Designed miniproteins, single chains, continued (4). Designs and how they scored, part 65

Each design is a single chain, and the fold is of that chain. pLDDT is the mean over its residues in the fold that is shown.

## One batch from the design tools (miniprotein)

Design m14234
Fold by ESMFold2-Fast:
Structure m14234 (fold): chain A 52 residues (1-52)
Amino acid sequence: MSADQQIAALQAQIARLRAQRARTTDPRQRFQIDVDIGVYQIQIGVLNTFPE
């Protein structure tokens, strides 16, 4: 898949995780969601670092 398609998919996952976090009261689940968001943001950064 193209980097643009992968970035769009990761952004959709981040949006879903942010919505889930807003509704989550469990601090362990909140922490895990924050970690997952961070990982996806790093992946987007890597995909956007180099021109295709």
Scores: mean pLDDT 80

Design m14235
Fold by ESMFold2-Fast:
Structure m14235 (fold): chain A 69 residues (1-69)
Amino acid sequence: MTQALLDQAAEAFERGDLETARELLRQAISTGDPSMANAILAFGLRLREAGTPGADELIAQARELVKKA
């Protein structure tokens, strides 16, 4: 479930494991679930604030999901 991937990403982020958090967010985006689009976008913005490489690309993909929601 997309929610489980986001929960795991949040736990990785809280541990300071930004690479794992980014990878789990990418997996959540790849599910293509529009019902989770706002949660995915919000987490992408958190990764950008933390200076995570590739966050801007994930945010762009999340915005495409929001258009479908």
Scores: mean pLDDT 81

Design m14236
Fold by ESMFold2-Fast:
Structure m14236 (fold): chain A 68 residues (1-68)
Amino acid sequence: SEIEELREKAIELLKSKDPSMSDEEARRRVDSGVEALLSGDEVIAANIKHDTGEEVYELLKKIAELER
């Protein structure tokens, strides 16, 4: 699915920035980021953008849009 393709892309980008990060940890970060964006909490969303970077953040936003 498009959602799964975007998730895998976000995981790959997170791991490229931190090669010590496990697949499981990267997946958890992606899932938490999507939940944060779905919650509408601006502070949590800003923290996710800061932690993951702009490219990953845009992928997480796209996933959240598709899950609505």
Scores: mean pLDDT 79

Design m14237
Fold by ESMFold2-Fast:
Structure m14237 (fold): chain A 100 residues (1-100)
Amino acid sequence: SELEKVKELIDRLLADPAAAPFRTPLSPEEHPEAQKLVPDLVSLEEIRERVEKGEIKSFDEFYGELNRLIQQLLRLYPDDSPLVEAARRIGELVEEFRKE
């Protein structure tokens, strides 16, 4: 099913070292600007929980959530930020999975 493939993709993302900054919610103490400018910013663990609860039911919904995360980080941080570089890497992994 689509749901099983979404779970496979999120497990691959969580296993990738590039995903480390996004596995859990960003610390408000380390990133207070993220909470103020992007209060709905979610982690990969939170996206996984939404998939497990049946709130994300398709690839399109899942890609929409990941793309939202990537776009919010690109707006919030400068291009040379490690967070933006990690977000681009996550986008590459998602695109590779789509071609399978």
Scores: mean pLDDT 72

Design m14238
Fold by ESMFold2-Fast:
Parts: C-alpha cells; structure tokens; sequence
Structure m14238 (fold): chain A 67 residues (1-67)
C-alpha cells in the first residue's frame, strides 16, 4: 500500500542521514523525504505528514544520542 511505501521511504532517508552524520540537517531531511515521496506518487498532504514524522523521528534520535 502507499502507507507502507511512505513509511519505508521515511525510514530509509532517516537512516541515510544517520549514516552520513547529517541527522541535524532538517532542510536536507525535508528535501530527501519530499523527493522520495514525489517519486512514489504521494499527495502533497501525505508528503507534509511524512516530513513532519521524519523530523519528529530525527529529533528523537538526536535526543537519544545527546543523552
């Protein structure tokens, strides 16, 4: 389903930024998630929700790394 494809794409982008040491780069996170979801044919509303979820996930990971 589209929901599963979006979730997988978000997780893959977040992991890429972790591997690159760029988890703090919110602009890059937004750009990569947006591009990946546009390729999947996601709606603007689905992209907005996924970007917010990705930011929340990245923020949580950063908090865990700073602890």
Amino acid sequence: SMKEKIEKAVNEVVQQLIDEGRIDDVDELRARVTEALKKLGATPEEIEKAVQRAIDLARQIKADLDA
Scores: mean pLDDT 82

Design m14239
Fold by ESMFold2-Fast:
Structure m14239 (fold): chain A 78 residues (1-78)
Amino acid sequence: HMSPEELIEKAREYLEKAKTGDVEALKQAVYFAGQAVELGHPEALEVARESLTLAKKLGDEDIKAQAEDVVRRAEELA
């Protein structure tokens, strides 16, 4: 089982790759951010919001919807 710290590290790694236009990396960043939100990591909301901003920029509606859900859940838990 991955720790919340490991999940945030993975989310940040994939988010950096996604900034180059890698849509698959963005999908992974959203996934790991969502897992970190469920485990209560304090940085999960920040990473989720960055992922949503990038999803809007890249125009992927499916990933945007997933990132919106992660942000909403993180805000509810904060």
Scores: mean pLDDT 82

Design m14240
Fold by ESMFold2-Fast:
Structure m14240 (fold): chain A 91 residues (1-91)
Amino acid sequence: MVKELEMLAEVSNPEAAEHLREAGEKVLAQRKSIDAGDAEAAKAYFTAASEHAREAAVKHPSLRESLLDFGELADELARHAATMAASKRIK
């Protein structure tokens, strides 16, 4: 996901590229939160990634469908964040 967001940022306009970089940073942050068992932090980071993807879609309409698909995936992962973090605690 992060590499794909970086590739999209390279071909996007500067405003969309900045939102895509922010989305990538949130995806990396959520992985650390899940490893720590912090479901609320992981959910917040996935939600922020989804919001940045939607903003990128507004700034680059030609990539709107792909960016909204990414936002939807991030929203789905946010819903599963509690389950993922709980799995880490159970070991």
Scores: mean pLDDT 67

Design m14241
Fold by ESMFold2-Fast:
Structure m14241 (fold): chain A 92 residues (1-92)
Amino acid sequence: AKTVMSKEEAEERYEELLKKLKELGFDEELLKLIEEARDILVEIGRSRGEDYEIQALNTMIALLETLLNNNTEETKKKAEKILKELIEAAKK
């Protein structure tokens, strides 16, 4: 995207997309992985500065937009694998 979002706008956009996934009946396990990965990425970003925190939020926004635009079991399984790998890498 060519438009730079503020931290507040990025947080609002993430919450809007997460709400849409919940309304579409996405699995509770996948939703929990998304929220855990968001928390980890945002924390890592925050430790580096606000620009990195916004970048972390935009990374999560892009993932949620992909899930909404390509709502297939294959995309969901791929996202779950990526999220699990990201969470495990952050715990090391």
Scores: mean pLDDT 79

Design m14242
Fold by ESMFold2-Fast:
Structure m14242 (fold): chain A 97 residues (1-97)
Amino acid sequence: PSEAEILAAVLELAAAVFYVSSLRDPSTPKEVIEEAKKILELAHQLSDAVRAGDKETAIKLADELIELLRKGAERHPEYKDFYESLIKLAEEVKKAV
């Protein structure tokens, strides 16, 4: 696999773990669960675009994911470090495609 494929897969896995963890924690607000699901959906689409060699779509999806994560970090500062780590992964995917 390419560097972009590995980075996108790691990003998708991190998003999936976050979504599952949010579902298992009864104290997680519904808006955070919905946001985690959207992050996972975008990460999955990004991984698919990277695997397909669709650079234009991959860059667009990475930018959408980065914007969602930046806004999420502002709304939920308790998840800021995690969201910032996902932003870095998405930026590395953009560089690698």
Scores: mean pLDDT 89

Design m14243
Fold by ESMFold2-Fast:
Structure m14243 (fold): chain A 100 residues (1-100)
Amino acid sequence: MEEIKTLFLGLAAITDLDMAITLVKNGKLDLAIKNLESTIELLKTLKEKIPELEKELDEVIKKLEELIENMKKGKASQEEAIEKLEEIKKKVEEILKKIR
């Protein structure tokens, strides 16, 4: 039963990452950043619910925080931001498979 709630949070994070990728592709960086900050909060909640995956979730959160900072400073190109978001999304999907 807790697994269903945890999977829902993980799916919400994946959906938010897909939305952020779309926003970056459309040049809406400020909205993408806000969406990614919300994604970090979802991942932090997920970490509290699955302590056994804390290390993997911390690595994902750190990569996402670094990407947000680079986007805010104009140091990430659109292509680099999309590639890193796709990588982060795949890692979140791999983590969710371990919940089953």
Scores: mean pLDDT 83

Design m14244
Fold by ESMFold2-Fast:
Structure m14244 (fold): chain A 61 residues (1-61)
Amino acid sequence: SSLERMIAELRENRRHLEAEYKELSASPDILDQVVAGLLGIAISTTEMLIERLEEKLRELK
């Protein structure tokens, strides 16, 4: 239950990061492009974490 809630929150956070990444990566500003790069790393890291937690949840359930 707590683990399932954490996975759901991470998926929601990833959607927000993806939306912000899309806007900033389209910007001509250097600072926006740097932030977009960092968001890309955060998105990838979040996706890996979700996968690992889902695998663990399957084993515990």
Scores: mean pLDDT 85

Design m14245
Fold by ESMFold2-Fast:
Structure m14245 (fold): chain A 69 residues (1-69)
Amino acid sequence: SLREELLEDLHLIALETSIALLERNPQNPVARESLRLEIDAMRAWIAERGYATPRQQALLARGEALLAA
């Protein structure tokens, strides 16, 4: 549905933005916390939907790698 497409876009934008912010300042604790929350939100969205797109999987992997550094 259009609503689901908009919600997916919002989750993608939020996760991409949080990744970009942490990449600019890898040691910023506020940026790290924001990324953690957006990863959790994306995982919850995927769990509700029952599947993950390649783009969602790539962004989650990238975000998790940044948090592990």
Scores: mean pLDDT 87

Design m14246
Fold by ESMFold2-Fast:
Structure m14246 (fold): chain A 66 residues (1-66)
Amino acid sequence: GSARGREAAELIEKAMVAAITGNDALAERYAARAAELGAGELARKAIESVKNGDFEAARAAVKAAL
């Protein structure tokens, strides 16, 4: 993957951790940064997936950003 893809994947992972720890404001900030890198849809999908307990879908979204 590209440097941009790796940065987006890192932001998505941080957004997921923020979401599962109940910090929705922080999750939205990381998702917004991922969106600036073109990965906004993947960030939203990952956050929704972890909130629903769908770890496989969340992991797929992170991998798609790479």
Scores: mean pLDDT 85

Design m14247
Fold by ESMFold2-Fast:
Structure m14247 (fold): chain A 72 residues (1-72)
Amino acid sequence: MDKKFFLLSTSTLAGLAAAHARDKEKVRRYAKAAEQLGATEVAKKILQGAQGSPEDFKKQAEEIAKEYEEKI
């Protein structure tokens, strides 16, 4: 797997989770996609954050997306 593809895909999935923070079903699907991609820690953070407020979760997921974008 290309490292840039992994980082970009992980960043994109975290960003999509942030954009759909109020849709728990979509957030779960993005977390599963991240886990299948091998981004296990990101998947765990998304699922854990989704247990809190959508507003706080959105900020956390946006931060994860930025962190992975910086690694590209």
Scores: mean pLDDT 83

Design m14248
Fold by ESMFold2-Fast:
Structure m14248 (fold): chain A 69 residues (1-69)
Amino acid sequence: MSEEEKRKELEKETLKKNVQDLVNRGWISPEEAEEILKLIDEGKFDEALKKYSELTRRHLQALLDALAA
């Protein structure tokens, strides 16, 4: 197997674990997690990363707004 394919596989596995952690913390819904996991499985890794970053940023902003209220 190529070294590059192996690195990408590890990156995908890390992202899957991070997504599961977000669900376990209650930061995202299981449906949102499934959307990201589906993108990874379809080989749309860049799109999955974008979605993950957007959901994380939006949730953090909502938490900050709630804490400031």
Scores: mean pLDDT 78

Design m14249
Fold by ESMFold2-Fast:
Structure m14249 (fold): chain A 55 residues (1-55)
Amino acid sequence: MEEVQKKLERILEFSKEKFEKHGKKLEVNSVSEALDAAQEVTYLLTKEKEPFVPV
């Protein structure tokens, strides 16, 4: 579980940083809420990355 927790935390940090760079902010108070938000935000940001650079 420690490995999974660390991996998810890394994804959350990554998503938060990218979201904040867009001029938005992501507030996280609990692990469950964070995981849900991270999954949604990560999915959005990863999709944006693909069509942004179609090379």
Scores: mean pLDDT 58

Design m14250
Fold by ESMFold2-Fast:
Structure m14250 (fold): chain A 78 residues (1-78)
Amino acid sequence: SEAAKRVEEAVRKAGGTPEDIELARKYAENGDVTLAGAYAARGAAKSGKTPDEQLRVAREMVEAAGGKIGPPIPAPLL
């Protein structure tokens, strides 16, 4: 889908691993845009990005998937 392509591109630009890209796409395809965003942020964290950058990546990814980011993602998911 177009949303899945946008999610894939956004996670790649953020420096996500191939595994993070695959999981984010899977969750976006299933309509779980919040989980897709959480996995994108996790990929950014693995790349050593700051918490502010992780949040930006999550937001951009959720928006790319056609959703809106809800309340702050709980720390245990990042």
Scores: mean pLDDT 66

Design m14251
Fold by ESMFold2-Fast:
Structure m14251 (fold): chain A 66 residues (1-66)
Amino acid sequence: SALEEEIRSLLSDDSEILELNVKDPSAKPKSIESTENGFRVLLEDGGYIEIRGSLSDVVKVVEYFS
């Protein structure tokens, strides 16, 4: 999807999108959670993005939705 490609372009080559569950691309970030495989960015509408990567890359995803 276009959204997946846009988010992927923000990340380092060694980072990976594990799950992309975005219901509304206009939804604002709510919180960041640590997971077994990396980090999950939670959105205010209950959507989320799970990333295997650095916290620096997670911050870029948070800024994208801000």
Scores: mean pLDDT 84

Design m14252
Fold by ESMFold2-Fast:
Structure m14252 (fold): chain A 81 residues (1-81)
Amino acid sequence: GPVRFDIDVTLTASVPSSYRGVRLSVVLETEDRTVRVEMEGDLTLQAGETVRFGYVFELPESTRIRRFEVTVTLGEPVPVD
């Protein structure tokens, strides 16, 4: 059957936090292809609040993973009222 590859990123705020232009970029390189997933949005969290970002890759069982890269960019901080 296909190989399942799960990527989970968790962000927890210690203080009220707000950011514009938050980007999550996932790059999965196999021996025969490169898969890119990018998510963008604004993020506002209360103190102690948690957000989770996840993505699942399903690959043929013959596929070999050569490299994976996960990048999170928080963008511009915004004052929280």
Scores: mean pLDDT 75

Design m14253
Fold by ESMFold2-Fast:
Structure m14253 (fold): chain A 89 residues (1-89)
Amino acid sequence: MIEPMSAEEALELAELAVKNPENIALQTAAALALANSGDVEAMVKAAELLIESKTPGNLELARIIAKELRSRGYEKEAEELLKKIEEAE
């Protein structure tokens, strides 16, 4: 069975993405790794990284993460992310 990447490993990828802000592919990879960790804080960080890229595909991924957070009962976090997505469009 394939286990998800740990939050610690995902955060290391996020730190690498921050050091390479021009590398949108690395930012996307870090964001997906954080989202797949299942940690609410990591999911929020993932969505924020995707929003910073401002590409239509990454904004859609951020919207999916926000919807999943809302479904899990984290409505405030989801609303804040959705507002940032609207502002990035």
Scores: mean pLDDT 73

Design m14254
Fold by ESMFold2-Fast:
Structure m14254 (fold): chain A 91 residues (1-91)
Amino acid sequence: MKKEKLKEYVEKLKAGTVTPEDFEEYRSILEELRPEFERTAAEDRQWKAAGVDPKERKERAIKRMKELIEAGYLDEESIKNLQKVEEELKK
C-alpha cells in the first residue's frame, strides 16, 4: 500500500505545494483505500449482529483508525478525504 505517499501528499496540501501530478497520485491512493473503508464497515455490522455494545464498537472503530494513522496511512486530513470518498460512492 502507498501509505507513505499518502502522508507525503497531506504534508504538501498543508504547505500549499501540491502539483497536478501529486493530485492524480493522491486520488489513486484514495481509491486504493476504499476497500479498507468498506471492510471496516462490514466488520462493524458483524460486531453489531454479534451483540457487541455500541460503546465497545466505537472503541474498536477508534482503535482501527489509530492503527491506520500510526502506520502513516491516514492523518486528520486523509481521514476527512476518505470519509468524503465513502459518502460520494454511496450516492
Scores: mean pLDDT 63

Design m14255
Fold by ESMFold2-Fast:
Structure m14255 (fold): chain A 65 residues (1-65)
Amino acid sequence: SMSMKKKIEELKKKADDYTTEANKYTGLAILYKGKGDEEKAAEYQKKADEYTDKANKLKKEADDL
């Protein structure tokens, strides 16, 4: 069975991976906003927000352990 410490580390690692994806999409949203492509900027911002929510959920799960 996974120890509590190992469970916390795995959740934090997955949260970090989702944060990396969120940052990638935030960068793309900024890029397309700079180009005047508001629709693509909004699409990438939505993806960034979704990955941020996933990361925050896993961080909360780790904190609650």
Scores: mean pLDDT 88

Design m14256
Fold by ESMFold2-Fast:
Structure m14256 (fold): chain A 90 residues (1-90)
Amino acid sequence: SKLEENIKKLKELLDNIKKTGVITDEQIKEIVLLINQAYLELSTEEREKVQPLRQKVYDALDNVIKTKSQSDIDAFVDALQGLIDKIEEL
């Protein structure tokens, strides 16, 4: 399904960021696009269940954009993993 393909791509991007410790502006754009596309494939009830985790990812991403610090990248990685895990539980 489109949802499974988008989640697979998010996992591949996340694994790359974990291995390199670096996140590029191009990766940020791709991650936001994939999250938005995955969210649109969810039902209204499923969206309500994932929205707090989606917001946590965007808050962490704002910090990454401002600082590019390793601690903010690590927090973003943890937040994105939590969102992926929650979507896979639905």
Scores: mean pLDDT 87

Design m14257
Fold by ESMFold2-Fast:
Order: C-alpha cells, then structure tokens, then sequence
Structure m14257 (fold): chain A 87 residues (1-87)
C-alpha cells in the first residue's frame, strides 16, 4: 500500500514537472494547444517504452518501473481526456 501510494505521488509530481517544462518550451516556440498535447502523449509513450525496457533488462527496481509507467500513463491520459471533452 505505502509503496504504491508513494509511486503514484511521485508519478503525479514528475508528470506535472514534465508538463510544465513542455508548456515553457511551447510558449518559446509558439506551439499550438494540439502540438502541446501531441508532445505530452509522445513523452508519455517514451516513458512507457523505457519502463518496459528497464523491467525486461532487470535494470530498475519494481518501484522505479511503476513510477515510470504511472508517469507515462498520466501524460497520455490527460491529453486524451482534454480532447474527448472538446469532441
């Protein structure tokens, strides 16, 4: 229970930091809202692939793999939900 809660809290923090960084980059480069959402999804997919690679290789703890998976899912889920609300 405790480790899963910590993993979720850490993932939420990392996802927020990544989203904020992408937002700053978007403002600097004049990206559209859709380009920002696409970048968030791409980063989420990259983190999911990294988690799978690390788990398969045994290079990371179960905790680290879970944090990466949760972070990746959050980065994908938020844009999907936002687009669904606009449809």
Amino acid sequence: MEERRRAREEAERRAAEIAARIGVEAAKNGWSDDEVLDRLVAEGERLLAEAERLEAAGEASPYEVEVLRLTGRLLIEVPRRERAERA
Scores: mean pLDDT 82

Design m14258
Fold by ESMFold2-Fast:
Structure m14258 (fold): chain A 93 residues (1-93)
Amino acid sequence: EDTELANEIQKLIDEGKVEEAKKLLRDRYGIDASDLTKAELYIIATILSMPKEEREKALEFLRQELERAEKMGYPDDEIRFLRKLLEVVEAKL
């Protein structure tokens, strides 16, 4: 069901139904996606559709990217997005 639901979210994004995709993320996963772009929603849906082993690898990658972004002085919006992705992946593992 989780994989099926994540695939439904990706399909809604592909169909241009971005607001419906955001509603499903909130209602089914408890994720507030109101400030997320279409690209950011795609990344979240992709991670949620991954098998557990791949999600664990994505989690380690996101931790590394967050450290790098903070060290390199990335814009606050990018750091906030990376933190949000990390929170989502951790909540689903």
Scores: mean pLDDT 74

Design m14259
Fold by ESMFold2-Fast:
Structure m14259 (fold): chain A 75 residues (1-75)
Amino acid sequence: SLSRRERQLLLAAGALETLRTGDAAERASAQTILKGVPEEVVATVRANPELAAALTRAGRAGDDAAVRELLAQLE
């Protein structure tokens, strides 16, 4: 299972992708999610866009092992 911080990084990655690709309602939901995530977590994800994209794909696939491996590379 993912730690709190690992789950926050995964949530931030998905929400940031939604801000780029989603409609107005999806973007509003993504903003609400990001408000619940510490600003340093969001900044870490923004600084690593390639890893963030891979992390979002692994998260959507439910691949917890790949998610943990990618999270280790983000920190």
Scores: mean pLDDT 82

Design m14260
Fold by ESMFold2-Fast:
Structure m14260 (fold): chain A 69 residues (1-69)
Amino acid sequence: MFTPEEQEALYQEIVDRLLKEGFSRKIAEQSALRGVLIAQIELMTGSSNKEEAKKFAIEYAERLARKLA
């Protein structure tokens, strides 16, 4: 599983990335939160390693942000 520190780091990385792409803070934060949650589930079910789960979180958050915009 991700540690709380790893979850925080991934969340902030995704928020910063989405803000740089021009999404609002609300959309960036909601998308990042769901991305991190999905990555944690992927790790807990054994479907992904940490690197794959991080990539999935970023891609999921990007896709969600575009739908919420």
Scores: mean pLDDT 82

Design m14261
Fold by ESMFold2-Fast:
Structure m14261 (fold): chain A 82 residues (1-82)
Amino acid sequence: LDMAELRREVERARALEAELSPAARVQLLAAEALVELAEKSGDVELAKEIVEEAFKEALKQPSAEEAEETVKKKVEEALKEL
């Protein structure tokens, strides 16, 4: 996983935010969180594990809005522990 490449893809996806489905926006939030967590921790594998768990929990939510909030909350909690 190349963090600079992932960052560029995330920036491109963000530029298209108005055209993204709710599910695609949750994916974008997860990718943005992966970049932020990897940059703060210096550990890409740890960042991947945190994002994967947040995304799994988000997929259990009944709405895309609740899924987005779940990802944001889990990422914020992880960042406080780092």
Scores: mean pLDDT 76

Design m14262
Fold by ESMFold2-Fast:
Structure m14262 (fold): chain A 88 residues (1-88)
Amino acid sequence: MALAKEIKDRIDEAVKRYQELVKQGQTEKALVLFGMVLLALETEALLQLSKEELKEIIDYLKEKSKTLDDEAKSIIDKIVKNLEKYIS
């Protein structure tokens, strides 16, 4: 639970940074950096979290994707699909 919270906090920071860069007109840079950060977090989650904690992160990512544009949603959906394979 504590470790899953740390990953959630990092997801929140990545989303905030993405939105800040988009507001500044740096949309392409925002998308590339967001993708790289989420890929790193996916790897950390798979190495460190239990199946229950992975489910918690998957649900959190799904909720965050609802607040983002289609390109950022596509990145999250890919990661969610990958994580779901490890808990099925």
Scores: mean pLDDT 84

Design m14263
Fold by ESMFold2-Fast:
Structure m14263 (fold): chain A 113 residues (1-113)
Amino acid sequence: KEEVIKKIRQMELDFFLGKIFEPVEPVDPELAERLYQAGLEAYKAGHKLTALVLFITAAILGHPHLDARVAPVGFFSLPKEVQEKIIELVSEFLETRDLDAFLARAKAAEKEM
């Protein structure tokens, strides 16, 4: 909950400080890469909310790609309902680590919003 919000705020701050160009190493590089690739596929399909959720989650897990690392920028300018849904989905994923459930929920949220 609050940890996800703190991580998003820190990533947005890191963007404005130019720190997103500094190298990072994910703790789980395979999971971070799978989230990133799923985000790219969602973005290409026009599922922008699903892509955003996936890129933010990949960035939280330390994915080094700039597309993931810039995803949190402007998060707090989104409608409150969208912010709350993204925080809910990301928080649940960080507890369960169930990527298939996460992808299904993110796609369902896209259709509702």
Scores: mean pLDDT 79

Design m14264
Fold by ESMFold2-Fast:
Structure m14264 (fold): chain A 56 residues (1-56)
Amino acid sequence: MEEKKKRYEENRKKLDEMLQAHADRLTADVEVEEKVDENGEIWLEVRNLAPSAAAA
């Protein structure tokens, strides 16, 4: 459990840095969803909720 918790915390920390960078840069909302694998592993998926229809 310690190793799983460490992975989760590192992912969370990385996401936090990304969220702050996005907030400062675009002031855009970011969606974070928690997903659980078949083995019960938790990972976080980040999606940008920018109003752009499609990126070039």
Scores: mean pLDDT 61

Design m14265
Fold by ESMFold2-Fast:
Structure m14265 (fold): chain A 64 residues (1-64)
Amino acid sequence: DDELLAALGRRYGVSVADLRRLVDRALAGEPISREEVEALGRRHGVSPDAIERAAVEAYIRRSL
């Protein structure tokens, strides 16, 4: 799992810690606000779309 998150983090420019937190919350059924996605984008210097793509890809692979 850490290797998958590290690969996605490198691909999308997101830290493993933030990506893991987003996936864990999504698996728990918790909503993630647009404001939080935008804040993470600013923190990592990437678009909100990149944060969403990384989280969705990680979620799909871990929910299977």
Scores: mean pLDDT 78

Design m14266
Fold by ESMFold2-Fast:
Structure m14266 (fold): chain A 76 residues (1-76)
Amino acid sequence: MEEEEKLREEMERAREEAKKAGAEVVKADPSLKEEIEKGFKRVEEAEKASVESGLAMAKALLAAAKTKLKEIKEKK
């Protein structure tokens, strides 16, 4: 596969995981809905600039969502 195509697949994978994690976060704490939505808008704008930028932003959003979700689950 071409290197660019592989990066795009990785970005799509990270974005899908971020959507799943973000949905769980919002379900557990609805007050975070706006922050998660802003995160997805940032990923979309970054992807528009380059696949590499989109991937970086998607990974950052995914990491933040996973950390927040883990924190919420552990505090229950």
Scores: mean pLDDT 78

Design m14267
Fold by ESMFold2-Fast:
Structure m14267 (fold): chain A 80 residues (1-80)
Amino acid sequence: SAKELEELIKKLSEILYERLEELSEFKLLEKGAEEAIKEITELTEELEKLYEAGDSSTLGPLLLGKALIEALKRYKEENS
């Protein structure tokens, strides 16, 4: 169901966020986080349209993209 997919996205975003925080000591994402959010959001919107049009192969990339956007947004808020 949609709620099950939202819960999966949330769990994946938590895992990804922990990894992004570990990388903060290397300052790898501070300057790139906002641009990365923008680019991944655009790609995720394209994947969502394809998924809704019946391309089930886009589901995995779509879930990962949404999870990564959430992780990057949390990282940006904590490390701004």
Scores: mean pLDDT 72

Design m14268
Fold by ESMFold2-Fast:
Structure m14268 (fold): chain A 86 residues (1-86)
Amino acid sequence: LSKDAQEQLAALKAEISGSKKVKLRVVLNDGFNDITPIQDAIEANGGKIEESNFYRGIANITATLTPEAIEAVAKLPQVKDIQLVQ
């Protein structure tokens, strides 16, 4: 993750706690077609996948995430970026 993405995620985790969740888009690195590790990390940490798609060979997952799910997903080597959904 970029420094800006790390700072945004740290601020976001500070704002969300307990049962509070946030809707985010997880963008994978080019060439990763298997979303299973990201899906497992989200579901194991109380998150929910809303949508997944492949656009121009790039996998994108839209999910409602807990702070724990954000941390778990951010540690995965397949994850390029995590973005706020508006």
Scores: mean pLDDT 72

Design m14269
Fold by ESMFold2-Fast:
Structure m14269 (fold): chain A 70 residues (1-70)
Amino acid sequence: GDAATAGGAGAAAGGAAGLAESSDTNVSKMHGQRGGIAGGLAGARAGLDAAGASETGKNGFVQGAREGGG
């Protein structure tokens, strides 16, 4: 569902950001993986939380997916 979509987008964006932050291949890979996992979980949770929260619900779902990557 929506959480999986938000998580996937967050994980991909987090991973990419991690790699971009560092040109060191080994360190970048670890940072990208950690960033992807953290971003995915944060994005999925924020998206679900926001979807349940009245006026912020729809905007929060989209925001959560994007925020998961940052």
Scores: mean pLDDT 55

